Designed miniproteins, single chains, continued (2). Designs and how they scored, part 115

Each design is a single chain, and the fold is of that chain. pLDDT is the mean over its residues in the fold that is shown.

## One batch from the design tools (miniprotein)

Design m7976
Fold by ESMFold2-Fast:
Structure m7976 (fold): chain A 85 residues (1-85)
Amino acid sequence: PSGEEQREAWASLSEEEKEWIIKKIKEIEEALGKGENEKAIKLAEELYKEVKNEAVRALVLEILLEIAKRAKAEEVAKFLEELLK
């Protein structure tokens, strides 16, 4: 999905759905900050399975990929790139 489609899909979510996704992103970011790559991958898989909207899922995975690259977590970054296909 395009960046515009991703943003529109995110805006259409309920506040409860947004809060849940943000919480999961923060958990993954914390795991990456601690070097807990296996935990980060597991949390990312759970988020991928739960987010049914493809545009929202792509947006979230792109955010996680940027976080993983910033954390220099190469293994996690490669995993996320594969999910984005």
Scores: mean pLDDT 82

Design m7977
Fold by ESMFold2-Fast:
Structure m7977 (fold): chain A 82 residues (1-82)
Amino acid sequence: SLAEEYKEKAEEAEKKGDLATAIEYYAKAAVLYLQEQKVEEAIEYIEKARELYLEMGFDDIAKELDEFIKELEEKKKKGEKL
């Protein structure tokens, strides 16, 4: 799937130390997983983007992503549509 292609591109960028490109592709993969109602996979890639933002020193952005992850986890527990 396109989400899996974006994940692969993110992982390659991360291995090369291109954190900005890795974040971009993890975010793109997460968006596609959310559209597919694959909440658990979306959360996984949002968390990867969050970790990379923390590594880059963008603590405020990482905090916003943490709050978004919590919202997605709550919706999953309640069986609510994304």
Scores: mean pLDDT 85

Design m7978
Fold by ESMFold2-Fast:
Structure m7978 (fold): chain A 86 residues (1-86)
Amino acid sequence: MTGELLKLFSELLRNWKDPEKVAEYEKKIDELAKTLPPEIQKIVREGLDKIRKALEEGNLPEAAKIAMDTIKKVNELERKRRKEKL
């Protein structure tokens, strides 16, 4: 459900100046991550921690880059789990 995760990250970044909304979207992302395999959950959690740090520094472009890198890693792991027979 990479599309849902991408939407939640986008909303987090859009509302980054509102600490209450940031906390709400972080909670929604964590809840979604709990439905995913442990390896993917770890990547999502690490991504959120890095995004939070970048936003605290006011570095929105870095936070957006981290969000996209996190989504890319999640997609790659999901593709590996759906391994296709050669």
Scores: mean pLDDT 78

Design m7979
Fold by ESMFold2-Fast:
Structure m7979 (fold): chain A 88 residues (1-88)
Amino acid sequence: MEEAIQRAREAGDRFAEVLKKIDPEASERAKRVLDELIERASPETAQGIADRLQELVDEAERNPEKRKEAAEKGLKFVDFLEQAIAAG
């Protein structure tokens, strides 16, 4: 339980660092939204968030030219999570 939440926060922090290089304002928004979502998430949801964000970070680190694409995918994922939690 605690491990999944911690992994999600760490992945969120790494994603925010990737995003900060492209759009600092979007990075701050994403970090705030992710922190709130992870705090309210079940352990299973937190694990899913951690896995998805880590995948995006790995993609950006492997291909620096894809950082903007990875950031855009991550922001869409954050928006999806925010809407899903608001609906439930």
Scores: mean pLDDT 78

Design m7980
Fold by ESMFold2-Fast:
Structure m7980 (fold): chain A 69 residues (1-69)
Amino acid sequence: NPEELLQLATLLAKQKAAQLAKQKAADAGVKVDSITVEQIGVGVFKATATGGDAVFEATVTSPIAQAVA
């Protein structure tokens, strides 16, 4: 089912983007206060993690979401 595959691929890509943004913050020694995830293109997701005045971004592309969308 292409619709279910798109939803699953989207969920996994968003989770991966959030994890990468959190890793960047952890590498900088910053505690994350909030995370947002935004779709910026077909199968392309950007996560923004904020901690105090610091902002960390990570972008993930899902080839499966791009192929199915």
Scores: mean pLDDT 82

Design m7981
Fold by ESMFold2-Fast:
Structure m7981 (fold): chain A 88 residues (1-88)
Amino acid sequence: LSPEEIERLRREAEALQKQLEEETDPVKKAEILVKLGIVYLDLGRYDEAIRYAEESMKLLEPYLDDPVSASLYVGAATVLSIAKRLKE
């Protein structure tokens, strides 16, 4: 990653963390957590990516009968799988 790409990803993470603090809907929180997981995956911060993906999956468990929630869960599980593979 270039220094410019790292700075862009850090700004994205800050914006997403602010959105997460203001969000009350569990499914929307899970969506923000997936996005944070992707940003930290791109930053090579695999432990943070794993944590955000796991938090997203936990929030989505009660809502898996909903197609949108199920799709987000697959997204979170994908981030988790990639981060665990790259960390090893």
Scores: mean pLDDT 87

Design m7982
Fold by ESMFold2-Fast:
Structure m7982 (fold): chain A 100 residues (1-100)
Amino acid sequence: SALAEAMRALAAEVRALLARWRAGELTPDQLLAELRRVVSRYAAAHPEHAEDFAALAYTLVADALDEEVRAGRLSEAQGRALLARAATVLREVVDEIEAA
C-alpha cells in the first residue's frame, strides 16, 4: 500500500537522521529541525496519516535515546529532555497539518 511504503520511507529517513546525530554530524537542535522537516513533508503528502507518521518518528527517537542512555553516552536527564523536545516538535507538525 502507499501508506506502508510511505511509513517505511519515513522510518529509513528518521533512522538516517538518528545515525548522523549519533556520529556527531548533527547537534540535538539540528536533529530536531531535520526531524520536523522530514515528518512535515510526509504529513503534508498524506494529511490523514499525520498522527501515524508522528507516532512512528517518536517511537524511533525514543528507542534511539534509550539505547544511548543504556550505553552511557547520554544521561537519563539528557535523554528525557531531548525526547520531550521531539514530542513537542512532532505535536506541532500534527497541529499545523490539522489546522490547514
Scores: mean pLDDT 92

Design m7983
Fold by ESMFold2-Fast:
Structure m7983 (fold): chain A 87 residues (1-87)
Amino acid sequence: SPVLEILEEFAKEVRKIFEEHLSPEMFEEVNLRIDRLLEAAKTLSDEEAKELAKAFADEIVKLAEEHMSEEAVKEVKELVKKMLEKL
């Protein structure tokens, strides 16, 4: 699925940012949420996976805004934008 490939690329890049900028405990929470997204996307249609990705993008940006610096939040928002443009 092209959508799954886009989500896997996004997951890889966003994990790097979160690993650098979050506490180990919060990073573990984020990893669990990302893993759930990827597992769900494998079972969904491309259209359903796109909607799930949009909802996840909103949640991940909010989490970044609550726990990370403005610079790190900007990096997350740029990755989200790139992901959504590819969908």
Scores: mean pLDDT 84

Design m7984
Fold by ESMFold2-Fast:
Structure m7984 (fold): chain A 87 residues (1-87)
Amino acid sequence: MYRLLVSLVSDDEANVKAFVEEFRRWAAADPRVLRVETAITKFNGKYVVDILVDAESLEAAERALARIRELAEKHGVEVTGAHIEEV
């Protein structure tokens, strides 16, 4: 099993919510994604998003990261950090 941890930031709450909702819909449709946790925190006037994904394989975790990057660009949310680890 592999864990993906991603941190993102935006100045726009609506963009963050749209991003999170679209990613969760995508993840719910992919059986290789075992678990998704998301947290949205307001810090210094910005919205910080933390995403945790548990995936069945490294390839599934890398696909989830690629989708997060694609949706972040679409919704104007900046990826500040990403990490994949075996668990």
Scores: mean pLDDT 90

Design m7985
Fold by ESMFold2-Fast:
Structure m7985 (fold): chain A 52 residues (1-52)
Amino acid sequence: VEVGLTLRPGTTARVEGDTWTLTLDGRSETLDPFDLAQLRASPFLESVAVAP
């Protein structure tokens, strides 16, 4: 499964183990990159695309 993520303009991403920390305008959120529902609900991501 291939997942394509697009960050919102101005977003910074940091990867730590199996989690991602996204920062935008001084706010931060920690995400599990394999939790598609969490990724799709994130205000820090512009789009999430999943391919087989």
Scores: mean pLDDT 70

Design m7986
Fold by ESMFold2-Fast:
Structure m7986 (fold): chain A 96 residues (1-96)
Amino acid sequence: SEKQRLAVAARILATLYETDPELAQKVIDELKKLIDENIDPEKVIGKLSFEAIGLAYGMSKEDLKKLLEIWEHYKTPEQLRKFAEAALKGEEPELP
């Protein structure tokens, strides 16, 4: 489901931010540019980080936009992970 895809993507982004926050920010910036400039990820795949490709692959522009909105709201990997886990369980995620 779309909600499940968003939850999985949020979990991946949270894990990336916990491991390498500079790379996570680069990925966020790359995804934001794809949305803002209406770029097809497949057309620029060789210019994107591997992690941005992984997050963008199979997701619609609307889903990517929602992922970025969720990140902008939480701005911490811990809260983003809690959101992802709650959503994957079919629970309403706790908002900060």
Scores: mean pLDDT 74

Design m7987
Fold by ESMFold2-Fast:
Structure m7987 (fold): chain A 68 residues (1-68)
Amino acid sequence: SALDVLKQRVVAEVARLRAAAASIEEFREGAAALVERLTANASEEDKAEIRRQVDHIIAAEEARRAEA
C-alpha cells in the first residue's frame, strides 16, 4: 500500500538521520522537518500514523541516550 511504502521510506530516512545527529535535539528537529517533507502530500490519517511512529522512535532514542 501507499502507506506501507511511505512508512518504509520514513523509517529508512529517520535511521540515517539518527546515525548522523550529534544530539537528541538535532535528531528531534531533523525528524520533524523530515516528516513534514515526506508527508506533504499524504492524507491527514496517514500523516497522523507516520507522526505517531516517528514520535515512538524519538522517545526510544531519548531513553537510550539518557542511559548512556
Scores: mean pLDDT 83

Design m7988
Fold by ESMFold2-Fast:
Structure m7988 (fold): chain A 85 residues (1-85)
Amino acid sequence: SIEDILKKIDDILAKPTVKNSEIYKTAKEYVEALGITDPAALEFYTQLVVKLLTGVFYKEGDDSVIDLAANKAKLPAQVQADLAK
């Protein structure tokens, strides 16, 4: 189950563009698989995973397409890694 979810994340990251709602759904499945069931904590950690993957937060009802290449250009992995340290 967790390995299947991680594979879904890898597949999403390999695409040039993905719906924001698809990324949010997969991130939520991952956070739920970690045993987080409190609605507030689930939403908080799901949004952190979405932000980590796309550089933007998901908004309820937002069905926009995310350009992963454009978002990566704005938030380079090196800058993200340095901010996490």
Scores: mean pLDDT 70

Design m7989
Fold by ESMFold2-Fast:
Structure m7989 (fold): chain A 56 residues (1-56)
Amino acid sequence: MTKEEIAERTGEEAARRFGPADGEASRNMVLSKPTPELAEATARRLLTGEPLPQVP
């Protein structure tokens, strides 16, 4: 599974559960990861509601 696929799925789920702004932010967060494995880990955190470290 590509990181783009993970990002799209995560964005859709987050939008349905938390709202469209969270969906967009979640998709962008997953896409920012350099590998599919990191993208998948980020997707899991976002869907469980865990905070992620942000780059200021």
Scores: mean pLDDT 72

Design m7990
Fold by ESMFold2-Fast:
Structure m7990 (fold): chain A 105 residues (1-105)
Amino acid sequence: GPVSEEDILEVSAELLIALARALLAGLSREEMLAVLRAKAAELKERHPELSLYIDALYDVLVHTLESSSREQIRQALINGLESVLKDSKSPNPELEALLEQLKKM
């Protein structure tokens, strides 16, 4: 079926939320990469029509994790989560709470 903007936002939010939780939990870069890989695989099973989008976003996030400091990763996640919130039509208390926790790190 046609890909919706809502589905794209859901996939983006779930990848960013998974990484935000991993960063807040103090996980290593290798552990964050493992979390990202597992979440991307899960999302591709739930949204096979979004596989190319998930792969593209996964590649961007992998590059960010491999090439950036923890502070740069934190800032990238803040920017990503703020973008998702701005484009979301419904409140997301979980995403808002994670964003505030990232800002207080």
Scores: mean pLDDT 87

Design m7991
Fold by ESMFold2-Fast:
Structure m7991 (fold): chain A 80 residues (1-80)
Amino acid sequence: SPQAQVDALLKRAEDILKQIEAMKKQGAPQEEIDAKAAELTAVLGEAHDLMDAHLTPEQRAEYTARLVGIAGRLGDILAS
């Protein structure tokens, strides 16, 4: 289902975010962090497109909060 696909993409985004947090903590090269951030952004974009195309406004509200949370955390990591 579209809802299951969105859930899987957001779970993948959360996993990528954890990898970025670990890379930043370990002092990985900025180029590698940027590449992983681009991957996360692409996954979030795919999730957003599926939500917009296939989910009800009520379903979108819950997933939008989760997506915004992930994007906000990425922004905080990249600003630190």
Scores: mean pLDDT 87

Design m7992
Fold by ESMFold2-Fast:
Structure m7992 (fold): chain A 76 residues (1-76)
Amino acid sequence: GGLERGREALEEAYRVEKEAEASGNKNAALGAGVGAGLAGIGLGVGKVSGDGEFGAEMAERGLRLAREALETGEVK
């Protein structure tokens, strides 16, 4: 279901954030943290609104932002 998919995306976003922190790149760590935070917020909104699919889509977007920050070292 959407909430389960969203939880998997959020867990992966946290892993990306930890990898970015371990890299020593402050911009990558900040960007990955923002992505993980967005994933968490989006999933939470999906849970309280009863829209698990929306929660999953937002969590997946947050994960993508976290991955892009790790790859580029950018916060934008």
Scores: mean pLDDT 79

Design m7993
Fold by ESMFold2-Fast:
Structure m7993 (fold): chain A 65 residues (1-65)
Amino acid sequence: SSELEDGLKEAYELYLQGKIEEAVALVEEIMRRYGLSPTELLQLLKQLFGEEAGEKLMAEYARNS
């Protein structure tokens, strides 16, 4: 798997564990490292985790970033 994909999977696992602040911090680091826009992030999250889970994780990021 790509480092980008592996990082987003780790962020999703942190989110599922209720470690919201840690998950958001990891997403922000990935966005900076790979130059992702919020739109690109949402598309990747939906691709990797499905539409509902991707939208929920994106909403948490938007609230806490």
Scores: mean pLDDT 83

Design m7994
Fold by ESMFold2-Fast:
Structure m7994 (fold): chain A 97 residues (1-97)
Amino acid sequence: SRLDQLRALVQELLAVLQRLMEEHADDPEFVAFLNEAAQRIAALYQQALADPSRLAELTAEMIAVVEEVLERAEEKGASPDLIEELRAIRERLRALQ
């Protein structure tokens, strides 16, 4: 189902955010931003579980969060593999909605 696809993407996204936090453990402002992004993603996913009719809307909001993370990760000089994983997740979210 689309919800099962979203679950897998959310799990992958949260794993990438965790790796970004580990890579940038010396940057408390960026770590705080990534923790907030993770909470926003989790909240959007819980809303989609509660009301699957909002999947399109909530996926669009999730894409916006990923785009904010990408912009700041690129500014911080995050590893290219993590940037590529974020871009791939963004495209898969777009394909979902």
Scores: mean pLDDT 90

Design m7995
Fold by ESMFold2-Fast:
Structure m7995 (fold): chain A 91 residues (1-91)
Amino acid sequence: MEELAERVVEAIVAGRFEEAGELAAELEERAGLEAVAEVARRAFVEILRRAGVEVPEEWLALPPEEFDRAMANLSEEAKAKLEAWLKELLA
């Protein structure tokens, strides 16, 4: 399960979205929607880091409500970096 979760994150950050979708579906069948939500959180944190946004390690351990609040409070600079990174990945 942990290895499968790591593979989903890696596929997402590599832009292999079709593979990521297939792996996420397998993760949901084995471990449920909460495991998929956790992987989505890990993938988002990794994307922010690769986009050049400093993300505290505490974000991975935050309760869902606190994580949602942290995401809503991303700086304009962080949002711009994320948008630029996604645009480059999808080009």
Scores: mean pLDDT 74

Design m7996
Fold by ESMFold2-Fast:
Structure m7996 (fold): chain A 81 residues (1-81)
Amino acid sequence: IEELEKKAQEYFKKGLELEAAAPGSAEAIEAFRKAAAYAEEAVRAYLEELVKAGKLSEEEAQALLAEHRAQLAAWLAAVEA
């Protein structure tokens, strides 16, 4: 999880640096897409741990992941706009 969070942060920072140098560049957008993908993987891994610990049902984890994916997709669409 921590490694996935670190990768998400690294790509987000890279995206911000690329955006500052060339606003709206394809490279900045791609970096933000990778950041979003790693953030989703981190959330999925975290929810899986909660299911294994008996703190969440598999159905609850799937519902939370779907909500998080929708939020990330909306954020990414705003970045691409």
Scores: mean pLDDT 74

Design m7997
Fold by ESMFold2-Fast:
Structure m7997 (fold): chain A 61 residues (1-61)
Amino acid sequence: SLRELAEELAKMLGISVSTARRIIRNTAAALGISQREAAEMMIEALKRGEDPETVLVPLIL
């Protein structure tokens, strides 16, 4: 499941799966949420045409 989310995020951002997994892990740690929740949040934001950073900024600032 988490691997599939990382693969989807990697394809959407044009990055490697390894890089996507690192972004997911770091984001989850920074926000105090699960890696699955972080990945789903980022993918949903991208599907809406939003940058993941824009969606996450109100949660980390």
Scores: mean pLDDT 76

Design m7998
Fold by ESMFold2-Fast:
Structure m7998 (fold): chain A 100 residues (1-100)
Amino acid sequence: SMENTVEQVKKAIDELIEEIKKLSPEEAVKRLNFFVKSLIDYLKTLTKEQRKKVLEIMIEAAKKLETSPDPAVQEAARRIRKIFEEMLKNDEIPEVELEE
């Protein structure tokens, strides 16, 4: 269901944000990139309506991460936000290569 999908994604994002606060900037960027890769694969299993909602949630989360005190995390978040904004605009899931 849409509500279940939204709740699961929000929980995963909250857990990710708390985890990256405890990591070095280098490890935080790698963890974030890994999460994004996993999320892109997950998006392929969703309906168009569910994908749109998840992308909106991820864009908001990425904007929040752009307020990070670390420049590397800020830049990774900006890049990720642009990827998700483009996916939302075009309703397409591009092949994205990110460092793990």
Scores: mean pLDDT 81

Design m7999
Fold by ESMFold2-Fast:
Structure m7999 (fold): chain A 81 residues (1-81)
Amino acid sequence: GNAREALALGIAGALLGAGASAILKFTGDFEKAKKVAEIGLEVAREGLRIAKTPEARRAAQVGIRTAEQALEHAEAGKLPE
């Protein structure tokens, strides 16, 4: 039941985060990358919220980290320090 759903959400979040990073690298579209990363982060966070197995929690944590990194890169590209 929910364990497979949590794992799928974690994986989906990671794929969306990776996709956001790819958008940044190949297009430089910071707005599009930010939107994709925000969706990935939301999906991965929902995966973590419903996760009841160690594998589902790990997948969700990877998804969150991947999406957060993509979001930070997108935001840094607009307002470099």
Scores: mean pLDDT 81

Design m8000
Fold by ESMFold2-Fast:
Structure m8000 (fold): chain A 111 residues (1-111)
Amino acid sequence: MSIEEKIKEILGEERFERLLEQVRRIAEGERVSFEEIVRESGVTDEIAEKLKKLLGLPSSASKSTVVREIVIYLLHTKYGLSFREIGERLGVSETTVKEIVARIEYIEASS
């Protein structure tokens, strides 16, 4: 099972589709805050805890941090954006984007 399929299982289909719509908006050049993505996708505290465990994030990570990880991964894997382009769109360093993608790809390969 891919990491994307595991994310979909945790979120449910409806929340996952809402999350993909926010990722599409960012890929098309819209500015969307991570707080807006949390609200629009309906990520609850319970869902965030499961996603933190899946993604190897600390228990202290916010819902916005969890959503940022997934958005970065999907922008790279589904939309083919470079680490630099993702960093520029999200206001995140290219190094942070690269580290996030590498961690998630390692988790997928190790599962």
Scores: mean pLDDT 87

